Designed miniproteins, single chains, continued (3). Designs and how they scored, part 61

Each design is a single chain, and the fold is of that chain. pLDDT is the mean over its residues in the fold that is shown.

## One batch from the design tools (miniprotein)

Design m10106
Fold by ESMFold2-Fast:
Structure m10106 (fold): chain A 94 residues (1-94)
Amino acid sequence: MDIEQTLEENSELLEQLGLYKAADYLRKAAAARSAQARATELRKAGDELRKAGLYEVAKELYKAADHFEQGKYSEALKELEKARELLEEELRKK
């Protein structure tokens, strides 16, 4: 799965959780044309998740942002996949 697709899937899961502002930041990250712009939007999404009490998901987004800035795309993708798994678990609790 590519990074843009994984960001879009995570955005859809956030919308299902009612976290629309975090979802919007992930859509902006998916559309971003530089690693720096993508990292900035991921950190904003992480901040919104922290406000919602989703600390582990926020942590994975912050780690992904750091890896994008470092050019470590494979590591960033793995962190986004972990975020997806955590969001799917939160949806299962509803």
Scores: mean pLDDT 87

Design m10107
Fold by ESMFold2-Fast:
Structure m10107 (fold): chain A 95 residues (1-95)
Amino acid sequence: PSPLARTGSQVVYDPETGKLTGYLVLDPSVKRLVLRFTVTVKDKSGNLVTREFLNTVEAPPSPLVQVTSSPEGVEGLQKYQSVVSTELHIISVER
C-alpha cells in the first residue's frame, strides 16, 4: 500500500484575512506535499467563483496537518460570503 494523504473536505474561509484553512491526514512516510486547492466560493452578489491556490506542506510527525492558503493576486477575496465546495489535489509527493 502507498497511502499519500487523505484530504479533509472541510475548508474554513476567514473573510478578514482572505485565507483558507484545510485539514489533511498524512501518511507518516511523506516528507513534503505540493497541493492545489480548488475552491468554489459564493461572492456577495451571489455568484459562484472558482479559485485555485497552491500550497506546499511539510509533513510533521503528527498525521494531522493544518494547511493555510493565501490567495495571492486574487481580487475581491473579502467579498466572499461562504465556501461552497473544496477539492484538494496532490500535485507532488516527496517521501
Scores: mean pLDDT 60

Design m10108
Fold by ESMFold2-Fast:
Structure m10108 (fold): chain A 99 residues (1-99)
Amino acid sequence: APSAEERRRLAELQEELARRLQETPLSEEAKKIIEKMAKSPELTPFMARILAEQFAEATLNAEKKEHISEEEAKRLAEALSAEALEELLRAIERIEKEQ
């Protein structure tokens, strides 16, 4: 079983990503990428990094963007590994800086 510190860190990352996803307008392509990450139980750290970069590019290059609901943001965040959460938070930071 994961340690209390590991569970706390995971919960903190999930809460942060859910908040950031609600605040960041996303393209349909970006939503599909994060859904793919959420549905991939065997996502390696390398794959998470590549998909997070694709997520950032899909958001930055899109003409049409929409906010997702709080419920959808929480569902997506809860499905992700700590490594995927960290890569997506880095991707969102990039989106915020490069807009």
Scores: mean pLDDT 83

Design m10109
Fold by ESMFold2-Fast:
Structure m10109 (fold): chain A 77 residues (1-77)
Amino acid sequence: ALEELEKAVAEAAELLGAEVDARAAAQFALSMLQSGVAPEVVARFIVDELAEGKEVSEEKREEAFRILLEALTRAAA
């Protein structure tokens, strides 16, 4: 779960042109899921954080959201 989330965060960050500690972000995301936050909410939060201060297309934001949502949904199962 953590390794898959780390990979998804890294892929989303690369797509959005963001630099991030993918492992730390994945650990935080897993903590949110364990606290009862829905995968969709966690995915949106991460996309917004990664895109902060950057001009990115809606298509790239949607793709990053899909990548994160898939990994988060699998981790929550």
Scores: mean pLDDT 81

Design m10110
Fold by ESMFold2-Fast:
Structure m10110 (fold): chain A 61 residues (1-61)
Amino acid sequence: KVLTDEQIEALARVIVASSKSEAEAERLVAQVADYLRSQGVPEEEVERVTRRLRERIAELR
């Protein structure tokens, strides 16, 4: 399932709120990537989503 910009923003906020460290946040981003791959999302789209999640998480911290 392809994530919209709004869904990526919401997910980044949830990850920041639920993670206690940079390592935990990165683990959650990796879990999102694995989930998207399991749903048949193309690797280019997975990379786009994870890049935007990491950028937004860094801004919110």
Scores: mean pLDDT 81

Design m10111
Fold by ESMFold2-Fast:
Structure m10111 (fold): chain A 112 residues (1-112)
Amino acid sequence: SMKEQLLYAADGLEEVSALLLQASDALAAGDTAKAQQLIDQAQKLLEQTMNSLSPETRRLTASIYSAAGILQSARNIEAGIDLSKASDAEKLRVRADIYRLASELLRQKAEE
């Protein structure tokens, strides 16, 4: 069902978020090799998650991810965060936040 696919996508994006957060922490600690390994794992998981969805659910998931990005951008502006001056570790944290928000929005959509 679409509900089951939305929950599957939400679980996948939540795991992608966790990997990117770990990558951010590794990069901040100076472990660039571990950070890159975690980024590669996150990208592979994202591709596997999206490729497992029907075309319709994939389009909806992409739309929800875009909405999450817009919402996070608005939150950053309100908080006075300038991403053009952010470190690579801070940029990874923002990406993790977007995937986490997208996961939450997908779970809400699944309950409609």
Scores: mean pLDDT 90

Design m10112
Fold by ESMFold2-Fast:
Structure m10112 (fold): chain A 85 residues (1-85)
Amino acid sequence: AEKEVVLRTTVTAVDPAAGTVTLHLELLIDGKVVATKTATVTAGQTTTITLEGDGYKLTVTTTGEASFDHVAAGQSGEARGVAKE
């Protein structure tokens, strides 16, 4: 059996001068929020973020490939996957 994993990401702050973005992350398993984390990521650097809760662990790797030009505080998105048992 597999459970739906949804990573909800909200941009809370952007600092173009420092090349940083502050993200609020929520991990949802079958529609239930099991973990939340706030992380600051640097453009051009690989950042590894770990969210853990309710016996689930998600490791997110992000790179600063994207431009800051169209990133604003309050923007959000979702990424979907599957957790294997």
Scores: mean pLDDT 69

Design m10113
Fold by ESMFold2-Fast:
Structure m10113 (fold): chain A 67 residues (1-67)
Amino acid sequence: MEEEIIKKHGKEFYEEMIEVGRRMEELTKRKGEIDNDPSTPEEVRKELEEEGERIREKAKELNEKVE
């Protein structure tokens, strides 16, 4: 899988995919922490949701390029 992506799209593209994956994992972890803390301000939840949308959009663009 890793070798195929690097061979087809280059190392830089593969590294970008990994970075987006890491950011998504961090986002998921932070969301879990916020969901467990009901005192978290609504504004913070909204910011996290907007950031999640941006990362998701980027991941979609990269995935379309792999196809």
Scores: mean pLDDT 75

Design m10114
Fold by ESMFold2-Fast:
Structure m10114 (fold): chain A 94 residues (1-94)
Amino acid sequence: SRLEKAREYLEEHYREKIDLEEVAKKFGVSVQTVSNLLRMLLELEAMRLIAEGRSNRAIARALGFPSLAAFNRTFKRWFGTSLSEFKEALERIR
């Protein structure tokens, strides 16, 4: 499907600067669909890196964020809590 092809492309390129409109046009999907797919991929990768014990700065860099501050703002928007609070909660479960 067009959705699966868009997902595969984003998995290969999410660390690079992504032009959402160009990707949407390339696969014949909406910009909102591309934005949602990219968010899901970045959320899953962030969770994996957190589970590996990576530092906040290393995670931000690996996900292609321009700064730790930009990553912290985006993470709070995605998960409703700060990265530090999220890591603390995970430590309590372990």
Scores: mean pLDDT 81

Design m10115
Fold by ESMFold2-Fast:
Parts: sequence; structure tokens; C-alpha cells
Structure m10115 (fold): chain A 65 residues (1-65)
Amino acid sequence: MKVSLESALDILAAALESFKSARFERKGDTYYVYVEEETPELRALIKSLEEVAKKLGKKLEYFVK
């Protein structure tokens, strides 16, 4: 059972929100990540979020401006 995945998602989302150039939104069964500039740190964080979202049965949509 995936009992700790929600905690992992919350930690990763908080880390993402620490970057002013990035935004995270939860809309139903889809999580949206918006990034104005992609850095290696943001890319790694987004990949981690994508993996956790997949394990939770959610979609992650990622956009770079």
C-alpha cells in the first residue's frame, strides 16, 4: 500500500514552491507544474514528482515557458 506517497508528494511540492520561477497546482486527477526557467535542480525535482504522481495514479503535466 502507498501510505507514505502523499507525504513524499507534499515534501516535493513544498520544495518546488521554494522556487519563485515554479508553480504547482492540483486539479482533480492531474497535477500541473509550470516552470519559467528549467534548471538541473528543477528537472530532478519534477522527475521525482512525476514518479510519485504515477504511483498515486495521477497525471503530471509539465510546462516550460
Scores: mean pLDDT 74

Design m10116
Fold by ESMFold2-Fast:
Structure m10116 (fold): chain A 59 residues (1-59)
Amino acid sequence: SDALLEQIRQALRQAGLDDDGERAWVELAVKHGVTEEVAKLAEEAGFLKLAEMAREASK
């Protein structure tokens, strides 16, 4: 398995995201070109709003 993706999944589960946290995750995902990976992991973790924001940012 991809160790980086597992670390991201754990971080999302621990995050307790608010609007500022969601924006920060989207900004980092765009900066590193991993918006699709972040969207998938956010959806798996139940952060549906973050997943949608990450997908929109990839456009």
Scores: mean pLDDT 72

Design m10117
Fold by ESMFold2-Fast:
Structure m10117 (fold): chain A 80 residues (1-80)
Amino acid sequence: SHTMILLRVLVNSGEIYVSAKIVENSTDPEQIAKARREMERALAELEELAKRNPNDSIVQRQLAQARALVQQTFEKYPPI
């Protein structure tokens, strides 16, 4: 259902936001590396949801926002 798709989008988007905050605020290299991997995993799940729902403007917009946040976070905080 559309509701279940949106819930999956919200969960994955939330995981990306939490992980981005860990990358920004943590001083622990292991925590940062784990958060980066979680952002990549959650983004991949959003990309699969968007691929399966190409005409859903809400899903497509959420993917675009998530991609922008992941890209900005990785550019601002590159791996050591």
Scores: mean pLDDT 87

Design m10118
Fold by ESMFold2-Fast:
Structure m10118 (fold): chain A 60 residues (1-60)
Amino acid sequence: SDAAIKKQLDQLEQQARQQVLQAYQPKLQQATTQAQLDQILDEAVQQIQQKKQQIQQQLS
């Protein structure tokens, strides 16, 4: 059903978000300046957005 597809999309998006954040944890821990921290966070957000688009495209 359509509801099942929406549930799967939500789960995959949440998993992608968690995976990206987990992958960036070591970089965040090693950041020594605010500029480095901001850059790493911007990269993580960009990766989450890219994965979300890919998931939506695959399930559409």
Scores: mean pLDDT 78

Design m10119
Fold by ESMFold2-Fast:
Formats: structure tokens, sequence, C-alpha cells
Structure m10119 (fold): chain A 68 residues (1-68)
């Protein structure tokens, strides 16, 4: 179900965001982007959700580093 995929993505992003010291603002942006990508997939697999979460966290880290 789409709802389960979105909840998994939110939890994964929060866990990885805390581990990488992402700001709340950066984390919210990453969550929004990840949800949009997941919603574009009719039946997202666990593998696809994990990949999207990792990509979104990686992008958020880059944006924080550029802000320094």
Amino acid sequence: HMKEAIEKAKEGLKNMGESHNLSEESLEKAIKKAIEKIESIEKPTDEQVIQIVEESVREAIKEQEEAK
C-alpha cells in the first residue's frame, strides 16, 4: 500500500537525518521530495523506497554543506 511506503520513507529519513545531524528544515524538504518520488510510482517496492530515502538524505547533506 502507498501509505505504508510513505510511512517507511518518513521513518527512514528521520533516522538517517538524525544520524547525519540534518536540520529540521533540511529534513522536511527531504521528506517532501521523497514522498513526491514515491507517489509517482504506482506500486513502490521496499528497495525503491530505501533508494529514494538514501538519495534524498544525500541531497539534503549536500545542500547543508553548500550553505556553509
Scores: mean pLDDT 77

Design m10120
Fold by ESMFold2-Fast:
Structure m10120 (fold): chain A 84 residues (1-84)
Amino acid sequence: MEEEQRQKGIELGEELIEWRKNGGVELPEEVVEELERLLRENPVLREAAERVITAEVLGEDKEKVAEELTPEEIKKLVEEAAAK
């Protein structure tokens, strides 16, 4: 159950990353509402998506993030997002 929701969250996070990297096309309002509903009603899915997005954001802006956070703190943030 939670494993399936976690997997869906990872897939959603990856799709959002690809969408953003391709220039970020404006999503239809119906799609935005559906995403907000899924994230609100499913914290496991939300946390999995956040973890994937956070890891990619750190990869893109690592220099700026490194000025504010230590590598250990960054690792903790990613691990906390994926924690049981």
Scores: mean pLDDT 59

Design m10121
Fold by ESMFold2-Fast:
Structure m10121 (fold): chain A 91 residues (1-91)
Amino acid sequence: MEEIEKEYEEALKELEEMRKKGMPEEEIEKLKEYLKLMAEVEKLREKLWEDEEFLKKISEEARKLLEEKGPTLDTLIEILKKAKKKLEEKL
């Protein structure tokens, strides 16, 4: 948990540097949503660590979506939202 929070904070600092370098505000906001969802999903995955088969299914669904839609930020956000919902439903 503490390591996930630290990684999230470091990623937010990197994002602020990207803003200073002229990254569009809309992209910054999407990246913030992505980082928040990634941290939330990782915390949920840690709670379900013993259910390896379920976690593998989540990863496989993510891989299929990436193959179908390509590795866009919108696709990554969609993957994380779906993963979060399934992980919360399993708890």
Scores: mean pLDDT 79

Design m10122
Fold by ESMFold2-Fast:
Structure m10122 (fold): chain A 70 residues (1-70)
Amino acid sequence: MLEEVREELDRAIETGDREAVDRAVELLLEISDDIDQGIVELVMGVSKTINASAKETAELLRTILENMEK
């Protein structure tokens, strides 16, 4: 599961594929606690508000994932 999230985020960063971001978010929310889910939702909301690219959104989510592993 964690490796699948990384693979989807890496694909989104490489290709700008929004569907890969969406799959990564679904997987990430499955493994996140309530606090991490709130952060993911905040990042997604901000990204939509500022019209961030799929790549930029994926990079932010990748950072959240790395912090969850610590």
Scores: mean pLDDT 73

Design m10123
Fold by ESMFold2-Fast:
Structure m10123 (fold): chain A 70 residues (1-70)
Amino acid sequence: MSLEELLKRAYQAIVAGDRETLRALGLSDEEIDAIAGKTASQLDTKGQVALLKVAKNVIADPEAAEEALR
């Protein structure tokens, strides 16, 4: 899977509120509460930081991200 596709699927998991996938992508329960079920425009500063962390984790380990997004 391409990095672009992984980032797209990670964002879709955020919007869908897929808490198990977000935990597998390296977020804490507090970070998940800040972003789960929200679009980018609905995020406060804490949610924006959590979104950046998801992107960073996907980029740092694309193979682990692909497994988490299955």
Scores: mean pLDDT 85

Design m10124
Fold by ESMFold2-Fast:
Structure m10124 (fold): chain A 100 residues (1-100)
Amino acid sequence: SAKEELLKVATEGLDKIIELARENNDELSVLLAEILKAEIRELAADPSLSVEELVDATIAMLDSFLKYLEENNKDEELLKKIKEIIEEIKKRMREIVARA
């Protein structure tokens, strides 16, 4: 299903962010990304949400996560890599919606 594909894309991307954050001893980013994975899983399980609504909500959460990291003066190189992963997640999710 499209929701299962979206959940997989978001989960795989967030797992990359978690691994990167762990390698850089950024325990707060690990915690926040794990919380975000749990929230996205709950949204994907909600039968009242459309595929488009799930993507819009997930993108909004990813943008909020990135903004929080930028405001908390994280390592610039780490932040750049996290931003690239988030943009790839958003791109892949939009492509899934366009096919649905």
Scores: mean pLDDT 86

Design m10125
Fold by ESMFold2-Fast:
Structure m10125 (fold): chain A 68 residues (1-68)
Amino acid sequence: SAEISALAREAVELAEQGRLEEAKELLDRLKDLGAHPVILESLAAELRRLGREELAEYALKLAQEVRA
């Protein structure tokens, strides 16, 4: 959805700015809105490429929770 795509992009932008808690809140919102786990897994890969390892691990945790 357009909303999920926009929130995913904003989470990456916040992570690039070092606004890590706000980025994490958007990852939580993506899960709550029913984002497919592959979206969270793709975001985790992008966050890892940006050097945001803790956020990447958090996104993967959320993806696992959705798959369960």
Scores: mean pLDDT 87

Design m10126
Fold by ESMFold2-Fast:
Structure m10126 (fold): chain A 56 residues (1-56)
Amino acid sequence: SMMELQEKVKEELERLGVKVVLGLTSKEEAIAALERNKEYLSEEEYERIKNGILSV
């Protein structure tokens, strides 16, 4: 379903900060991925995830 897809996308976006910490992606690539998928996020979710990535 579309709601299940949205939840999976959110879970992957929430993991971007961890992927930066683990060296699997850069902060720049993580932010770019977040920006490409921001339609799946509320404004509050977007800011929280973005701040998480930038705080690594």
Scores: mean pLDDT 82

Design m10127
Fold by ESMFold2-Fast:
Structure m10127 (fold): chain A 74 residues (1-74)
Amino acid sequence: SMPSIDEIVEGFEKMARSLLESNPNWSDEQKRELLEALLKWEVEEASKTLPEEELKRLTERLQEKMDELYAEFS
């Protein structure tokens, strides 16, 4: 079955945290680029199955989580 928005956001956070924790020596710019690349990939994958309104909600939640993670790891 298709993952929920909550499940996609949780998966994004787990993957991003694992990568950021494994690469503490990356610059803030490299960390931002990683988070943006992961967000783009999640949105592109979800666009294949999610309707437009749900995709918008997912994108907003992923952007909020990205900003939170960037602030934590910068």
Scores: mean pLDDT 86

Design m10128
Fold by ESMFold2-Fast:
Structure m10128 (fold): chain A 87 residues (1-87)
Amino acid sequence: AEEKEAEEASKALAENRADAPAGIARLQASLDRMSPQMTPEQLALARQYIAALQALYENYEDLEKVKALRKEAEAALARLRELLLAE
């Protein structure tokens, strides 16, 4: 299951690679606008998520890196959502 999910993610990353810089730039711009109102933990998690997304697009052919980076991105996003919902 995990290997199949990484293969499907790798394929999706390859298909969306051309649009990735614009999407990441929008996320970074949104973070910059919200950063004065965010806690240091929320900022660190948001930056970790964006960095993991960048690394996924750079390493989409490396399934082991895709597996690790997907888990990192999902964990960071889940924790960020928990912190945002608690406030």
Scores: mean pLDDT 80

Design m10129
Fold by ESMFold2-Fast:
Structure m10129 (fold): chain A 74 residues (1-74)
Amino acid sequence: SLLDEALALADELIAALRAGDLARAREVAKQLLEVSQQLSTEDVLRVLGYLYERLSDEELALFQEILREVHAEM
């Protein structure tokens, strides 16, 4: 399902952030944002909850910055 795909991308994003691979993190964030446009609001909230449960405050701030950069390029 699209939700399963989004959760898999969320895991890849977490891994990229923890590895310090910002180029991969941006690529995965872009894919996650594109998939999110096809998800219901409820499923978007599930993906965000999944990330918020797993990311530290510092990782969440970096994720937010990456999302702004990626969204501006779309």
Scores: mean pLDDT 86

Design m10130
Fold by ESMFold2-Fast:
Structure m10130 (fold): chain A 75 residues (1-75)
Amino acid sequence: DALLKNTSIEELGKRIRLARDARGLSQRELARRAGLSVSTISAWERGDPKAKKPSLAQIRAIAAALGTSVAALLA
């Protein structure tokens, strides 16, 4: 996916963490809202190099759960 090629998992993880913190959400609450596991959210926010890169569908789910846009997470 072209959007994912322009954004590293480390940068994406940092943006997810900042957006989540700004909304007062725990990793568990974000995972619940996005339909993902807490371990997946935690791995991405840490920039874990072993973490599987999220699909565009997963990024859309996270953006919706955070009340933001895919563009804001991938900017």
Scores: mean pLDDT 78

Design m10131
Fold by ESMFold2-Fast:
Structure m10131 (fold): chain A 111 residues (1-111)
Amino acid sequence: SSILEEARERMERIAEEAKRRVAEVAGEEVGERVGKMLRAIGDAALAALEAGDPELALSIIRAGKVAAREWAERQRAAGMPEEVVEKVLEITLEALERMEKVVEEAARRLA
């Protein structure tokens, strides 16, 4: 499906942009981890769309937002500076919001 191919490409770009922005704030290792997490979430959401389950696809993205907040709490507890944790969380949640819009648009076009 051209719609699903376009959605995949958009999600890959979102994850790569977030990875780069996180790397600038928190270093390349944290950037790589966030990028891998966002790609995994995007791939799972796209698989749900391909299976005809847009509600599951949206739930996967929303679960990703919860996981991002839980990650931030763990990093604060581990001694990462507050300003770094807040900026990484901001970038990650912005990426997930953009991915949610990609899912919503793809679901509408597939209906």
Scores: mean pLDDT 90

Design m10132
Fold by ESMFold2-Fast:
Structure m10132 (fold): chain A 101 residues (1-101)
Amino acid sequence: MEAKELAKKGEEYAKKGDLEKAEEYYKEAIKILVEKKGLYHPETLEAYAKYGELLAKQGDLEEALKAYEFTLDVLEEVLGKDHPLTKEVKKKLEELKEKMG
């Protein structure tokens, strides 16, 4: 299955509230994207950001924090601090940190 199809299934399951199944699909999509395009590719970073959002929705706040921090560091290096995706992940990370205290 293509990484895009796996990510789409992850999104569909997340919308249905099946967060555990959504997580499995996003993990598989990320694995394929890393293998085919590398960790630093924009499509891989976007999938990782969505995975972090899913972890936060599940209440896995510590793992979500790690996923967002890693994704932000790489996005700042690859796309720069002013890129829309970098700004979006930074905002989500700041919101998560406020929620965690």
Scores: mean pLDDT 81

Design m10133
Fold by ESMFold2-Fast:
Structure m10133 (fold): chain A 85 residues (1-85)
Amino acid sequence: MLAPEVLARLEAAARALEPEVERRGREIKESGDLEAYRELVREALVELARALGFPEEEIRRLEELLREDSRRAYELFRELLEALS
């Protein structure tokens, strides 16, 4: 389980990104651009990682994995979150 301070930071970062992600998500849904939606999700996850204070090297690794292997990207994100706890 994540430490309470890590969870609070994650919730705050997610909340800060929510209005922009929702706005862009609606625009993309109306256009039917699935690739733009995938890019929005990747960008949001990278911004969450930065807001949480992940090392820049790990953020770069996460960005690479999000384009090549989303499963490994999510595993890395989880490992980095647990390391903050």
Scores: mean pLDDT 76

Design m10134
Fold by ESMFold2-Fast:
Structure m10134 (fold): chain A 80 residues (1-80)
Amino acid sequence: KDELVEEAKRLLREAAALDPSLTPEQVEKALEALDKLAPYLTEEELEALVERLKEAVANKDAAGARALVDALIDAAKALK
């Protein structure tokens, strides 16, 4: 599980780099959100996230990368 979290973080940084309008602060917030969510995610959910991030990077999908960043931040806020 920890390896999947680190892989997701690495891919999230790569995907975020596709959208130059994403600030380092927004990327950092998304990485913090992933850490906060990780205890509540199954291995299958983390694998699905890794695959979506890989697709965004492979397809150079800046909009998809932005949507994933925003979704992670929103999910972490909703955890309360």
Scores: mean pLDDT 79

Design m10135
Fold by ESMFold2-Fast:
Structure m10135 (fold): chain A 89 residues (1-89)
Amino acid sequence: MKKPPKITKEVAEKMIQEARDLIAELNELKKQHPEFKEEYDRLIARVREAIEKLEEALKTNDQEKMEEAYDELLGVRAEFNRLKKKILE
């Protein structure tokens, strides 16, 4: 993967929106596949934590913290893709 880009306020706002959309998707999938509830709950918790970290970084204008939140969201997306493969294979 490419190194995380420098996160502007506009990029961070978009990331927060995409993360909130991901939480909604994970909640719907949790209803459809209750056998993976624990995995979805863990992913949702990680997304929520990343949103909180990103919102805090925006308030403090902390670029390093914004980049950490970006990396965390990339990790969550990778785990979600792995989980989808387990469900859909």
Scores: mean pLDDT 79

Design m10136
Fold by ESMFold2-Fast:
Structure m10136 (fold): chain A 101 residues (1-101)
Amino acid sequence: SKKDIEVIQLLLQIKGSLDEQVKLGEENPDKYSQKDVDILKQTKAEISKIIDQLRNGKISVDEAINKTIEVLKKAEAESTDARIAAGFQGMIDQLKTLKEK
């Protein structure tokens, strides 16, 4: 469906944003803790698994949204950097908005 395409596209955008944040953290070790970079890497890996499960029909679109929100909420709670935490919250808000459509 159109909504299924929009969900997959948003999950790919979130993954891409996490890739850029990992790169920023690795290029600026004096400004970002290794713990926060590791949280970003782990979050990306978990979201990649959710995307693969969705693409392979192993989970529904609604399950993919809910699982991704859970992963992002855990990452936000574990983050020590307010900018990284705000990034996770923005992703959660986008997913919640799409779920309500």
Scores: mean pLDDT 88

Design m10137
Fold by ESMFold2-Fast:
Structure m10137 (fold): chain A 95 residues (1-95)
Amino acid sequence: LIDLILESVRDIGRQYGVDESFIEEVVKKIRDILTDTSLTPQEKQFKINEVISELLTEIENNLKSKGVSDGVVQHFIGLVSTELNGLIQLYVNSV
């Protein structure tokens, strides 16, 4: 599940034109949280949700800068949020 979450973050970031340096920073933050043995699964979920919020903001700004309408932007943000939060919830429920 960890590798699946990290690859999904990379694939989504690349799909929506996020800078590779930003994508790798997000991936590193999520990996560091997921591999921290001092954190509970629930604490990991909370911290990862904060990092995902940063990624969603970057995607939203990038789409808006390309002239994508607010309704379409919110549709894609909703899809990305649902996918990533679903994977994290599967991780929390599997441990």
Scores: mean pLDDT 82

Design m10138
Fold by ESMFold2-Fast:
Formats: structure tokens, sequence, C-alpha cells
Structure m10138 (fold): chain A 79 residues (1-79)
């Protein structure tokens, strides 16, 4: 199922968003590096959402995208 593979890729990308945020909060990376990594991961989620056709998968992808964008805004406020 192509949509299921897109969902898996988006879940992995959200995992990268969370890792970048945690590394930033732990002082391991700069806010600029965290923003870059999060923006790259958000692009993967956006591409998955654009390609997905199943309404249930699209709804889940929209939730993942919103969560990733919320994390990005948290880093940007701290930068």
Amino acid sequence: DPDEELFRRAMEALGEVRRAYNDYKAGKISPEEAIKRIEEAIEVIRQALDAATDPNVRAHLERLLKRAEEILEEVKKDA
C-alpha cells in the first residue's frame, strides 16, 4: 500500500523532528542546526501528505505535520 509506506516515512520524519528537538534541549546542537533538521523532516511529511490519497492516512499525516510545525515554532522562539 503506497499510502501506508508514505505514513511510515512521515512517522520516521516526525521521529527525526523529536530527536533534533531533544538534542537542541540537551545542548548538543545549535538552534540553527535544530531548525534545519526539523525543516528537512517537515518537508518529508508535507511530500507524504501531498502524495497520500486515503482520507484516513491524510488525516493522520495532517496531525503529524501540525505536531512537527509546533515543535519548529518552539525552537524558533528559543533561538
Scores: mean pLDDT 87

Design m10139
Fold by ESMFold2-Fast:
Structure m10139 (fold): chain A 110 residues (1-110)
Amino acid sequence: DLEERAVEALRRAIEAAIELSKDPEATRALVEEILRLLREAGVSEVVALAVALQAVLQMLYAGVPLEEVRRQVERLAEGAKEHLPVLSREELENILRGAEEILRLLEEEK
């Protein structure tokens, strides 16, 4: 229940962020690449989506280049193979609230 809600909220926030990007098609392709790399590393869906959302937000608001974001994610995926993040219920609740708030802010910016 809680994990499913966090996943749905993160997916909606990612879609909203993609629509606000200068190149939605290229940004969507990057998100799909990030999710693939993290899933191959054994990262959970919630963590993978949270990383993808953070990456898109860094590109949109901090001006981080796509190539630098890709390098950061590759490094994160390599580290995850050795130590997979385990989320507590409190961390899942915080992710859900954060994703819902980010989605609201992004939808207001449209």
Scores: mean pLDDT 79

